Designed miniproteins, single chains, continued (4). Designs and how they scored, part 60

Each design is a single chain, and the fold is of that chain. pLDDT is the mean over its residues in the fold that is shown.

## One batch from the design tools (miniprotein)

Design m14201
Fold by ESMFold2-Fast:
Structure m14201 (fold): chain A 66 residues (1-66)
Amino acid sequence: KAEEYLAKGNEYLKQSDYDKALEYYKKALEIDPTAEIYLNLAKVYSLQKKSDESAKYYKKALELRK
């Protein structure tokens, strides 16, 4: 299930539908909170020019790899 939501998030990201990409990445995160999903959330927020939110999720991804 998490893998399906991650794939949907990636598809919407490719279409520049950032709201839908965030929705599906957050659904994936609720099932399996991985560094990859946090990095994808950080990427979407960066593309939306929301630098504070991007930094927050990027930091979460780094913590999961420590």
Scores: mean pLDDT 83

Design m14202
Fold by ESMFold2-Fast:
Structure m14202 (fold): chain A 67 residues (1-67)
Amino acid sequence: MSSEEWIQSVTDTISSQLEAGGQTQEAQQFRDQVQTLFKKVQQGDQQAKDQLHDLLEQAGNKVSSLS
């Protein structure tokens, strides 16, 4: 799986869990943030890569707390 495919898969999983928890606005904001950061990563922004990694970890932990 490419990095893009992996990020999309993880984003879809987390977003679906947020939506299932009734946090549809948060799910949309999370998708938008991931897409924005991923675009910057594709442009060579190394800080955006770190921010994307942190965002995915924080969102994953948040979803675990909701379940």
Scores: mean pLDDT 78

Design m14203
Fold by ESMFold2-Fast:
Structure m14203 (fold): chain A 64 residues (1-64)
Amino acid sequence: VRDLLYQAAYDTAKAALEAGLDEKEALELAKRSIRTVAASLGVKVDDKEIEEIAKEALEKVLKE
């Protein structure tokens, strides 16, 4: 489950940065992506975990 949430955040953050959005906008979009995927899977994820996964994904994209 975490792997699917991470992948969604990663893909979203990468697309946002490629489209010219800043890091703050990319992070917010990645967080929304996690919420959408979690809801579709019926998984409960708290705001802290969403923030952590989104930050990990964004940092990975930036270090690429």
Scores: mean pLDDT 82

Design m14204
Fold by ESMFold2-Fast:
Order: C-alpha cells, then structure tokens, then sequence
Structure m14204 (fold): chain A 70 residues (1-70)
C-alpha cells in the first residue's frame, strides 16, 4: 500500500508541475481512496478513515493549485 500511495503522490506532483489540474485531481482522489482503505485496515472506523482521507484530498488539491498558480 505505502509504495502505491507514494507512486500516486509522485504522479500527482508531476501533473501539478505540468499544469494538468484534471490529472492532479484524479490522482489525488485515487490516493485518498487508497488512504481510506489503508486506515480501515489499520483499525480506524469507516467514518474516521473517510474524514481523514477527505482532509488529505483537500490539502493535496490546495497544494496542487498553489503549484499550478505559481
């Protein structure tokens, strides 16, 4: 899981640096889905895992938008 998550984050950064907001958003959503699944496997509740994954998605999209705007 961690390796797959790291690969998605790296591709997200590359997409953001290339100015491809649509691809960055798609990759961020995939990373959030993997994070949610991982958190559930680690013993978090479904509600907790979803909330944490949604927070990570929001932060990732905000950072991607900053990179594109710079």
Amino acid sequence: MVKEFDELVEKLKEAAEAGDLEKAEELARKAAELAEKYLIEQGYSKEEAKALAEQALERGLAEARKIIAA
Scores: mean pLDDT 76

Design m14205
Fold by ESMFold2-Fast:
Structure m14205 (fold): chain A 118 residues (1-118)
Amino acid sequence: MITLTESGGGTFPEGGSVTLTAKLSGDTNHVAVVGWERQRPDEPPQQVAQLDVFTGEVSYAPEVAGRATISYDAAAKTVTLDLRDLRPEDTAVYYQYAVDLATGKVYRGQGVPLTVVP
């Protein structure tokens, strides 16, 4: 079983930057994919960023492309999402997720709220 502990949320100014961090614990040896999703009020969840652990390939949603960087430190078991040039539309609860290849299960964190103010 994998658990995800997220941090780095809060209230930030428009045009600023934030680093969201998730610490993975438990058996991470079969983690195939790590990523970040966000949930805005009254909208479905949106994938923000994804990293393939075996290839190092990354993908970003168009709304954050060029403003976001995802990284995974396997030794530290830490996933980070750096967001720059923050917009009010980035206001959401952000969930880190991990896909376990051995079980096919997706593990999600508890959610970290981010508020971007003009």
Scores: mean pLDDT 84

Design m14206
Fold by ESMFold2-Fast:
Structure m14206 (fold): chain A 103 residues (1-103)
Amino acid sequence: MEIKVKVKATATDAAGRTATFEAEVHVKLEPGQTAQVYLGAAAPGDEPVTVEMEADAFNPQGELVGKAKGKATVDAGASATARITITLNEDGSVEVKVEVALA
């Protein structure tokens, strides 16, 4: 089954200024299979940023079948890696997980 994953990340600094990033990833899974997608983020400048990430998974019919959120605070000059895990279960259900790890 082809699964379309739409990722939206919003970075917010200490002053409340925001930047938004969007990506779309297509994964092809058989029942019982898992795919992992890795996205990197860095905090520019001298201030920490809070990164909030949403991943929405859609089936070939365009129906929302999975949703996950992750959030991390990235220190000034540091980076974070988000791991998005998409599983197609044996029963045809889709599971999405987002984990954000500081580098």
Scores: mean pLDDT 77

Design m14207
Fold by ESMFold2-Fast:
Structure m14207 (fold): chain A 116 residues (1-116)
Amino acid sequence: MVKVTGSGGGTFPEGGSVTLTGTVTGGTLKAVAWIAERPGKGGRAVASISGDGKKTTYGDEIKGRATISMDKAKNTAYLHLNDLRREDTATYYFIALVESGKPLLVSGEGVQVTVE
């Protein structure tokens, strides 16, 4: 059974930094994306990385302030956000494409980040 765990949320100061972690068990991580959801504004793309770690994308509002990376041996992806702004306050979702006998798209629980 595939399990997805997200962590690293909390309350952070404006201008600070945070690292969010997403881990997958029960399958092989093929690709990952982080999506941010703000109340009333819907979801926006933050960052994505391919399973080989060679292709990354970043949303325009976060470009230059985010770094996405992956540890293949641990089926773990990291999202580092620096120079935090109040507009970065959101629930962050780890979305993974996983191979477990067949391709499966899975989402972890939302990770709340508050910037003040």
Scores: mean pLDDT 81

Design m14208
Fold by ESMFold2-Fast:
Structure m14208 (fold): chain A 77 residues (1-77)
Amino acid sequence: SMEEARKRIEELYEKAREALKNKDFYQASQLLVEMLRLGREAGPELYEFAQYYVKSLQAEINGDKEKAEEYRKKAEK
């Protein structure tokens, strides 16, 4: 369901953040791919949701905390 897909994307987002804290860029990248796959399968609204979380994680990788927070807030709207 859409609700289950959204919850799974949120769980993957938190796992990706944990992987980045541990400098496990390989695991983080796999989790990003899985989030986008689930978003595409669930439809355009959840795909947009997943894209904002991916952009937030990419900003965290680049050390841009302000941009990471901006994208996270966009995902939550």
Scores: mean pLDDT 83

Design m14209
Fold by ESMFold2-Fast:
Structure m14209 (fold): chain A 119 residues (1-119)
Amino acid sequence: SMVDERVPVLLKQLDDPSPEVRRRAALEIGRLALEAGSAFHPYLEAVVDKLLELLFFDPSPEVRAAAALALGALAVVSPDEELRKSIYTQLDLAAEYDPSPEVREAAREALRRIEEAEA
């Protein structure tokens, strides 16, 4: 499937030395997850783990902001209530404590999208 072909490439790009490559890969993961829906489910745990690493530890605020938006998309497509709550909690921490206003705004946008999807 397209998901099976693209997810391994995108995961590798999240480790790229270029922050622009990592930023674009994170945004593409979020878009692919929303487009693929249930077909993305087998990849959720591994991709969420990697995006959480980027959200809290990437030196680029642009990469951290992209990771926040992608995590929001993954929460929306997740059938697992506990995974959704975990993502929500981590995004709430980023929205409050990230030193970059851009990252805090991206995390707030992601939280809003999760809330809208559950309404």
Scores: mean pLDDT 91

Design m14210
Fold by ESMFold2-Fast:
Structure m14210 (fold): chain A 107 residues (1-107)
Amino acid sequence: MEIEEAIKTLLEGLANEDEEKIREGYLKLADILKNGSEEEILELARLLGKKLSEFVKKHPELRKDVPLLVRQLLSHIEDEERRKKFYETLLSNLDPELHEEIEEVVF
């Protein structure tokens, strides 16, 4: 599956309260995080950081849901070092204003 399309499906679902799209996008991302290569997982982190930054600017009312989403996605990465690399890569591509909110929920 295409990582960018899965992220788009999830975020469009969240913006429109479309439960089927939320489920479809989330399950596709969860599958990549659980079964994907390190390269695929880090590409997902990079793209997700950028797309979440854009998403929060368009939908500020949904900003509060972003830390919980990140925490839920991290739970699908079983390897501790891979989870850490994902998290660090995500934050490096995410708007700095969101860093504190995510750190409070993830740790």
Scores: mean pLDDT 83

Design m14211
Fold by ESMFold2-Fast:
Structure m14211 (fold): chain A 76 residues (1-76)
Amino acid sequence: MEAELREKAEKMKEKLREEMRAAGVPEEAIELALEALDHALDALLAEAAGDAATAAEHAAKARELALEAQRLIEEA
């Protein structure tokens, strides 16, 4: 399961990176958005393992990174 989720995340990240670049999104914002996606996946995996505390930490980090990416896009 984890390997399959990581593979799907990898393909999604590649597609998102390409689409964001085509849309003119700054590279810094793209990197933050993809890091947010990685933390979101880690949160899902932790939740599946029954570790609610770790899941909450990763979810919070994902939200924080996503907000910073959005800020950079709006300032560009």
Scores: mean pLDDT 81

Design m14212
Fold by ESMFold2-Fast:
Structure m14212 (fold): chain A 71 residues (1-71)
Amino acid sequence: NAVELLKKAREAAEKGDIDTAIEYLYQALRESDSPLVAFALMEAVLFKRYNKPDEAKESLIKILEKAIEEL
């Protein structure tokens, strides 16, 4: 269930556990071709790479919430 994976990714992102969030997002992409899931994965990778916790984290959580609502 892609929605459950996205909820787990959101919880991991809220805790700052970006590696776990990325893992759940890869699994969600295998279950759903949603462009919102792909965009959330991109944001998670950018959050990890640039270490901008406040702005990147908030953006990622908003995208994950939208993906959960649309799926």
Scores: mean pLDDT 78

Design m14213
Fold by ESMFold2-Fast:
Structure m14213 (fold): chain A 85 residues (1-85)
Amino acid sequence: SLAERLRRLAEELRRRAEEEEDPEVSEALRTVAELIEKMADAIEEGNFEEAKKYQGQLQDYLSSLPEEVQERVEEALEEALAAVE
């Protein structure tokens, strides 16, 4: 299911956050993982309005990050997505 895939993505991002030497990037990866997990929970409950809210919060959060941190988080997201397919 989509919710199961999002939970696996969040778990992979938390694993990467633990391995990340840059504390700012590590904190950003943990925050992204938390928001993705909340989206997965909302989808599983059938609450698509809440899922959309967390998706919006994720987009806003990513846009608020310093450019260098955002680039590294986006790279980690691409790698994590490939790992959970």
Scores: mean pLDDT 87

Design m14214
Fold by ESMFold2-Fast:
Formats: structure tokens, C-alpha cells, sequence
Structure m14214 (fold): chain A 94 residues (1-94)
């Protein structure tokens, strides 16, 4: 799927920036918020079940990686909070 490939490529690039301590923390926080909100929008608004499931999986995997491995404590805590919000959102759609 072209959508799947674009989402995977975008996710990998976002993750590279978020894990890079040379990038300003404010920029990384903003990028994580933008990515999360984009995935959340697809999960809530897409009429395509496969796109919703892919967005959920992509967001979850990125948030788990940041929560576990990010060099910034602030980003790890933000990712944990967003992961909890994402799981609660997805439960409401089951």
C-alpha cells in the first residue's frame, strides 16, 4: 500500500529526529505532538478501517520506542502520557 509505505517512511524520519539529542527539545516536543495529532485524526476520522488500524499501530510503536529509549526524560514522559491516551482512544473504537 502506498499509504502504508508513506506512513512507515514518515514514522522512521520522525523517530530519527525525536531520538537525536542535538535537535532542540522544544522542536522535538512539537514534532511528537504534530505526529500524534495526525495519527489521532486518522484513527478518529478515517472511514477506512485498515488506515485506522495502521495509524494506531504506527503511533503505538513510535510512542513505545520514545518512552523506552529517548535520551530526554521530558520526551519519555510525554510519550508515556500519549501512549495511555492512544490506548484509551482505541478501546472506545472497539
Amino acid sequence: SEFETLLEDSSKKVLEVLLDPSVPLDHRISLLDQFYNSMKKIIEESKDKEKRELAYKTAKELLEEIAKNDPSEELRELAKKKLKELEELYKKLL
Scores: mean pLDDT 87

Design m14215
Fold by ESMFold2-Fast:
Structure m14215 (fold): chain A 59 residues (1-59)
Amino acid sequence: SKILELIKEKGELTAKEIAEELEMTEETVNKQLEVLEKEGLIERDKKTKKYKLTEKGKE
């Protein structure tokens, strides 16, 4: 996943920052982030709204 690789490289990013880096819409990015979060590969900080890799997401 390009989103997962980008978060791994940058550490933590908002959905907007991911959309800008990958030239995708925020809607598309949010759908992909929801799937990855349900799989336990990423988590979202409620204060910063940034997504980061979980221990399971760190390959």
Scores: mean pLDDT 82

Design m14216
Fold by ESMFold2-Fast:
Structure m14216 (fold): chain A 62 residues (1-62)
Amino acid sequence: SAKEKEIIKLELRKLLFQISADTNDFIAKRTKNEELKKKNIEARRHLLKTIKEIEEEIEKLK
């Protein structure tokens, strides 16, 4: 159904954003540059907020 296809697309989008968030976390933990660390922490925080919004949209479709 169209609803099932939308859920699959949202789950895939969530997965891609999770990979990006994990990459930002990896960089933040390894960098000795405080500005780069802060930038990656903020980027991850925004990505996690977007993931939560996607999860809420998935729940609305169920």
Scores: mean pLDDT 89

Design m14217
Fold by ESMFold2-Fast:
Structure m14217 (fold): chain A 73 residues (1-73)
Amino acid sequence: MELTGERVRVLAEHMLASHGGDLTGGGGSAKPSPDLRDVDERLSPEEIRAMHLTGDPANGFPALPEEVAEALA
């Protein structure tokens, strides 16, 4: 699975806004976010995919397209 340039841009903007540039969480305007540096140690690929597919819009985390969610798993 490949991310197109536009999908990569949207994903990068989301990650910077929600998790900060170093992906430690908390940076940006959203509610405090989890540290992403060890997410694969805490969650299975299926759980990561499901989280990105459903999102949490109430907490500033939008649902991502299936192709993007799978790339992040």
Scores: mean pLDDT 53

Design m14218
Fold by ESMFold2-Fast:
Structure m14218 (fold): chain A 77 residues (1-77)
Amino acid sequence: PAVEAGRLARQVWDIAKEKGAKEALLFAAKTLGIEVDPNASLEEIKKTLRDAIPTLTEHQRNVAEAAILAASIEEAK
């Protein structure tokens, strides 16, 4: 549901701020059922999430996009 997707997107932003880019991306991937190697680079995990976006529902896409954006902002600091 939309409410859960909004909650998850907010949680992703909080994880990025508290634990960093990689943890936010891994949380989003696990939440969306996307398989990623937890030892992969940030760039590889972001690519995996971006490549999955066309296969996701609108609400799942919002969570994936939030994770990619939050991770990119944390990396830029």
Scores: mean pLDDT 79

Design m14219
Fold by ESMFold2-Fast:
Structure m14219 (fold): chain A 62 residues (1-62)
Amino acid sequence: GAAEGIALAREAGRLYREGRLEEAARLFDQASKEFEAAGDLASARVARHEAREAREQWERLR
């Protein structure tokens, strides 16, 4: 639900700041799904965008 989405997005943001980009992308993707299930499509779209950005950065650093 929305609360789970918020918790996952916060943890993903922490991992992103630590440079743990692959893990951050996974948690942002999970947050997006939780927001979609809750009907919060705006937050779901933001989380999905953050997941893509984290994944693209991780791929560029390999």
Scores: mean pLDDT 87

Design m14220
Fold by ESMFold2-Fast:
Structure m14220 (fold): chain A 80 residues (1-80)
Amino acid sequence: MERVEQLLKEAESIIKEAEELMKKTNDPELKRAYQRAIELAQEAIRLLKEHPDDPNALFEAEVLIALAQIILTNAKLAEK
């Protein structure tokens, strides 16, 4: 339960930051990257809510959140 709550907060944080950055950028490639990060984090939230007691779903959600974070971080570094 606690781990699911932590992952949900991490995914929600990624979505919030990516949405804010997407509103501030006019670069279509960066908008696409932020949108991809949002989609991965949303899929992680879906898995966690639909399968909260499934360790395989938990692992998949962790991977999706990690990928979303990598995409978000790389897009932020490219914001020049």
Scores: mean pLDDT 84

Design m14221
Fold by ESMFold2-Fast:
Structure m14221 (fold): chain A 71 residues (1-71)
Amino acid sequence: SMEEAIEKATEIAVEMVLSLFPDADREKLEAQARPIVEEEVRRLAAKGFDDGTIIERAALIAALKIIEELK
C-alpha cells in the first residue's frame, strides 16, 4: 500500500542520513523525511513505477535533500 511504501522509504532515508551523520536526532530526521517521502511516493506512483522502485527512489531523494541541509 502507499502508506507502507511511505513508512519503508522514510525508515530507509533516515538510516541513510544517520550513516553519514550518526549524532543527528532520529525523531527530527523522521519528521523532516516523512513529508518529502510522501510527496515523492505520490509523484512516482502517478508515473506508474512499481513499489520497490518507488520506495528506493523516494528514500534516496529524501535522504539527499536532508543531507544537503545538514552540510
Scores: mean pLDDT 87

Design m14222
Fold by ESMFold2-Fast:
Structure m14222 (fold): chain A 62 residues (1-62)
Amino acid sequence: AAEEAIKKAEEYEKQGKKRQASVWLTAASLLAVGDILEGDPERTAKAEEYLKKARELGKKVS
């Protein structure tokens, strides 16, 4: 799920492994977009939160 991918990206970012963090961040973003496209309101709200977290983490990794 997107949440687990974001957790992995955060762990790699803390370790200074920017390439690994970027890979997991990309995976999290794709998973979150998939949830939004499914159109479930509860899932969409969580996916939007995960995309926000991914954008914030991406600023640190880029």
Scores: mean pLDDT 72

Design m14223
Fold by ESMFold2-Fast:
Structure m14223 (fold): chain A 69 residues (1-69)
Amino acid sequence: MARPLSDEEYEWIEKVLKQSRPELANSPHLPELLEHAKENLSFEEFVRILAKSNTIEELAEALGIKLKK
């Protein structure tokens, strides 16, 4: 069981994404991916995956999530 992301950790991720990768931050799928990460990943693992993902689709693939329309 992964340790859930804290409010502080969520704010940090949101801030970094909005500054560096606004297209990712503005995706309607990002909240779904963040919720999945809370259930399956530690904060450290999620940050590492975010750093390696260039698109929302790559992020979903890395998390094992199938995006719906």
Scores: mean pLDDT 69

Design m14224
Fold by ESMFold2-Fast:
Structure m14224 (fold): chain A 91 residues (1-91)
Amino acid sequence: GEEAKRRALEAGARGGRGALAAGPTAEKGAAAAIATIGAGVGAALYGERGEEEKAVEVAENGAAGAAEAAGSAEGRAAAERAAREAAEAAK
């Protein structure tokens, strides 16, 4: 419930910070951060509704988008880590 929601949001925020720091430009880093945070929020909302499978899917899809926006290996790794943490929290 609330704990899973909070953990998913925290994972998204961590991934967003990592993607922002690792982005090749400020604009790309910001886009990656927004996408990763959005994925965490989406995962939290689906998890709150008891749709853990959808929460995992949203987190993973958001991480893939954030990694593309970051344009860096470090940004991709941060987004993937955030997605795994959000998916685990949604269970």
Scores: mean pLDDT 60

Design m14225
Fold by ESMFold2-Fast:
Structure m14225 (fold): chain A 62 residues (1-62)
Amino acid sequence: INLDEVNELVAEISSTPENIKVSLQNGIIILEGEVSSVEESVKIVKAINEKFKVDVANNIKV
């Protein structure tokens, strides 16, 4: 999986992509940071899961 492509997808969905950190651990994408709404965090997780077919751990705070 290419983390640059994941970060690009996050930047398309989030209004504040700089507040979101993406990492990869044991084949799982780890999302950390803060967003303004639960809806935004869920949309990001779903988009990554659907596009890259990888498990996502959502540690984003609202």
Scores: mean pLDDT 79

Design m14226
Fold by ESMFold2-Fast:
Structure m14226 (fold): chain A 61 residues (1-61)
Amino acid sequence: DAFEKIKEILIKDGASEEDAEEAAKAILNGDDLTVVRLYLEGKVSAEAINEASRIAKEAGF
């Protein structure tokens, strides 16, 4: 499941459960504005976003 895999990667990178869930949903839905906001707030890293986006693309999102 792409959602769960992305969420786990974000949590391992240091995101909270809540922030990881919001970021995973945003990435899978193509909600770039939410992803940028979470990044600017320091809640998710650029490296984690890039890995999550790769997983989403490979899963057909």
Scores: mean pLDDT 83

Design m14227
Fold by ESMFold2-Fast:
Structure m14227 (fold): chain A 80 residues (1-80)
Amino acid sequence: SEIDELRAEVEKLREEFMKLVKENPDIDPVKFATLALLIAGAEIEIELAEKHPELRDQYVASARRDIEAAKELIEEIKKK
């Protein structure tokens, strides 16, 4: 399902985030905090999509935006 696919994407982002923490201890704290918030935001939006089927499309769209922003920020952090 679309929700299962989004959950899988968030799980991959969490794995990448933990890897970034271990490999880059000198990460910009603002970028680090922003990345953590984007991942958390996507997870909350996925849960809201499941709890509120009438608003599912809106929450799915928001989750996809946060996932995309998180992916872009991960690439930016790696661009040292």
Scores: mean pLDDT 85

Design m14228
Fold by ESMFold2-Fast:
Structure m14228 (fold): chain A 77 residues (1-77)
Amino acid sequence: LVAEAEEELRRGEEAFRAGDYEAAIEHYTRAALLAAEAGDVGLLDRALRNLARALEAAGIPVSELDPIVERAMRLLL
């Protein structure tokens, strides 16, 4: 889970640098959910911060984070 979350975070960073914000959002979302499932709050925070940045770069409202944060909090139990 942690290693998978780190890999998705890395893929998101690569997509963001390439200007592919849609792919970056997808990878950062997966990274956040995997980090939450693993109980890694630090990695979850990093993934959510990067996701917010990608949403802003894509012109998508950061309120789109709300359902993802809700799912992550449920996974942390």
Scores: mean pLDDT 83

Design m14229
Fold by ESMFold2-Fast:
Structure m14229 (fold): chain A 67 residues (1-67)
Amino acid sequence: SSIVQQLQQELARLAAEHAERLAALDEKLAAATDPAEKEAIEAEKRRLREETSERIQELTDQAAAAL
């Protein structure tokens, strides 16, 4: 596969993984009644967004450097 095709496939996989993890956290948040538990879940959601953003940038930069 071309570098562009590989990047597209990896980004699609990352997006699917992010959506699954976010959905699981949203279900936990919806079920949570304790404020401390809700805060912990919101912190995990923020961490997930940061990690995903960093990984997208890393993959994009690696693909650009390989072109």
Scores: mean pLDDT 86

Design m14230
Fold by ESMFold2-Fast:
Structure m14230 (fold): chain A 81 residues (1-81)
Amino acid sequence: MSVADLAEAAIEEVRRKFEELNDAEALELFEELLARMRSDEERLSLAESVLTAIDAKAAHQSGDVTAFLRSVLAQLAANAA
């Protein structure tokens, strides 16, 4: 399986989980971050990081996936300036 196929599968899993959570803000932030990724490897890494954050929230009932996504987006914006 190619990195592109793995990235697509992971991205669809993230979208599905956010839809199940009815978290439109998290989904919007995730799509904005994906648009800033330049390679399939970067998209895969982002999707895997988000899935890990969702799993951590479920296991510990602490933390906020939306806050995590906002933090990553803010770092990318700062690096672009």
Scores: mean pLDDT 72

Design m14231
Fold by ESMFold2-Fast:
Parts: sequence; structure tokens; C-alpha cells
Structure m14231 (fold): chain A 95 residues (1-95)
Amino acid sequence: SLQDYLKKAREAYEKGDYEKAIEWAEKVILGGMLTQDLEAVVEGYTLLAEIYEDKGDYQKAADFYLNASQAALIFGDKETAEEYRKKAEELRKKA
């Protein structure tokens, strides 16, 4: 399930295994897009953004927060969309 993939991605992230965390997060995003599970798409992009932020890649982190914002907006979650849009804008200033 997408929740199992998301759990694996988060466990890898917590262990500092960024490569595996990215791989599982990308599977969550792809699966979410194919099944129209936009909540999974938001969660996957948010996790990718957090990973790249931790790695100091602020440009990629900002791009992924913007992707999460757009997915949240499509889902109708305007508050979450605005929150991630602002975070993306802030990170772009650091890139």
C-alpha cells in the first residue's frame, strides 16, 4: 500500500538513509498520482522537500514544497497549499 511505502520512506529518512527515503517517497508520489490519492502525493513531496532541506539543497527543497502546495490546492486544502508555498518562497531565497 502507499501507506507502507510512506512508512518505509520515513523510516529510511529517520535512519539517515536519504537514497532509500527518496526512492520510497518517489514510489508514494507515483502511486498517489496513478490512484488519484492526492494526500499521498502531498505527503511524498513534503518528505522529499524535508530530505533535500536537510541535505542543504534549498533549490530542490523549494521545488518539492511547491509541488506539495500544488497537490494540496488540487485536493482543496488551501491552508496547507499556502503554508508550503510560503516555505518554498523562503527556501528559494536561501538557494
Scores: mean pLDDT 87

Design m14232
Fold by ESMFold2-Fast:
Structure m14232 (fold): chain A 63 residues (1-63)
Amino acid sequence: AAARDAALQRAVGIANEALNSDKTPEEAAEWVREKLAPLAAHLTPQEIDAIVEAVRIQKEDDA
């Protein structure tokens, strides 16, 4: 529970860093995927894919 909660908080932080960067949607999505890879022990592949896709979509909408 605690490790999963910490992983989710870290994932939110990574997503926010990407959203506040000057990266393109594709660059932001790839950067988030790379940063979330160490958290795969505590997150499902579906959760990681959902976070990456959410960052990509949000970046496209803000462009």
Scores: mean pLDDT 80

Design m14233
Fold by ESMFold2-Fast:
Structure m14233 (fold): chain A 74 residues (1-74)
Amino acid sequence: SVEEKEKELDKLQQKAYLLALELGDEATVQRLSELGKEYREKLEKAKTDEEKLEIIEEFTKQVEEILRELEAKR
């Protein structure tokens, strides 16, 4: 469901944000903030659950990649 996918993305975003802060990676903190803004703007424009799911999946993949990059730096 949309709600389940949103919760999954929220958990990933929080994990990536906290790890970036722990590592002192200010560039990645900024990147995550910008990504969050883009996500909110796209979700606000989405009219169907299908559109929302596509947006959530797109941003989930981007956050997963950021998290992978952060994990490699520790």
Scores: mean pLDDT 83

Design m14234
Fold by ESMFold2-Fast:
Structure m14234 (fold): chain A 119 residues (1-119)
Amino acid sequence: GITVTESGGGTVAAGGSVTLTGSISGAPISTLDVSWWRQAPGEPLQAIASITALGGVVVDPTVAGRATASRDLAANTVYLELTNLLPEDTAVYYMAARPASDPRAAWVYGSGAVLTVVA
């Protein structure tokens, strides 16, 4: 089975930057669709960015210009870099993966990385 582990986050000042890392085991990332999600307190789960198995990238308009999603095929890792942080970026961030061969498969989420942005 696929497993996902996030790292990064913590407490960061507004205007700063952070890189969140998702490590994947159980399958090569080149065979997986991957996505970044966040959930702010009292808000629904929001999709932030996705990368297809073929390397196509989509970033949500709410974070466009501040978020960059990338992957390292050799390390089997996914990165989400957030720049010019806003207090509204305070959330639990989840990386999710599923086989590209089965787009109906449920996303496998990690346990989440907590980001707190202080004004």
Scores: mean pLDDT 88

Design m14235
Fold by ESMFold2-Fast:
Structure m14235 (fold): chain A 81 residues (1-81)
Amino acid sequence: SADLETAIHNVEVALETLYTNPSAALAALREAIEQLKRLPETADREKALEYLEKAREHIEAGDLETAKEHLEKALEQLKRI
């Protein structure tokens, strides 16, 4: 799915920019969340969304290390879809 491939790419961009440009990471993360919401509701999709939403929350709180862990878990979950 193009939406899934774009969501994966945006999570990878968020990981790459997390420490150097958290605002860009947050923007990419928000795009990934919106792309995932366009996919059919599955357990793997819902788990990926949960990790992405937790990552967003931690970026906004300035906890970039915890945000990275959640982004990595989201990426692993997305690869199962």
Scores: mean pLDDT 86

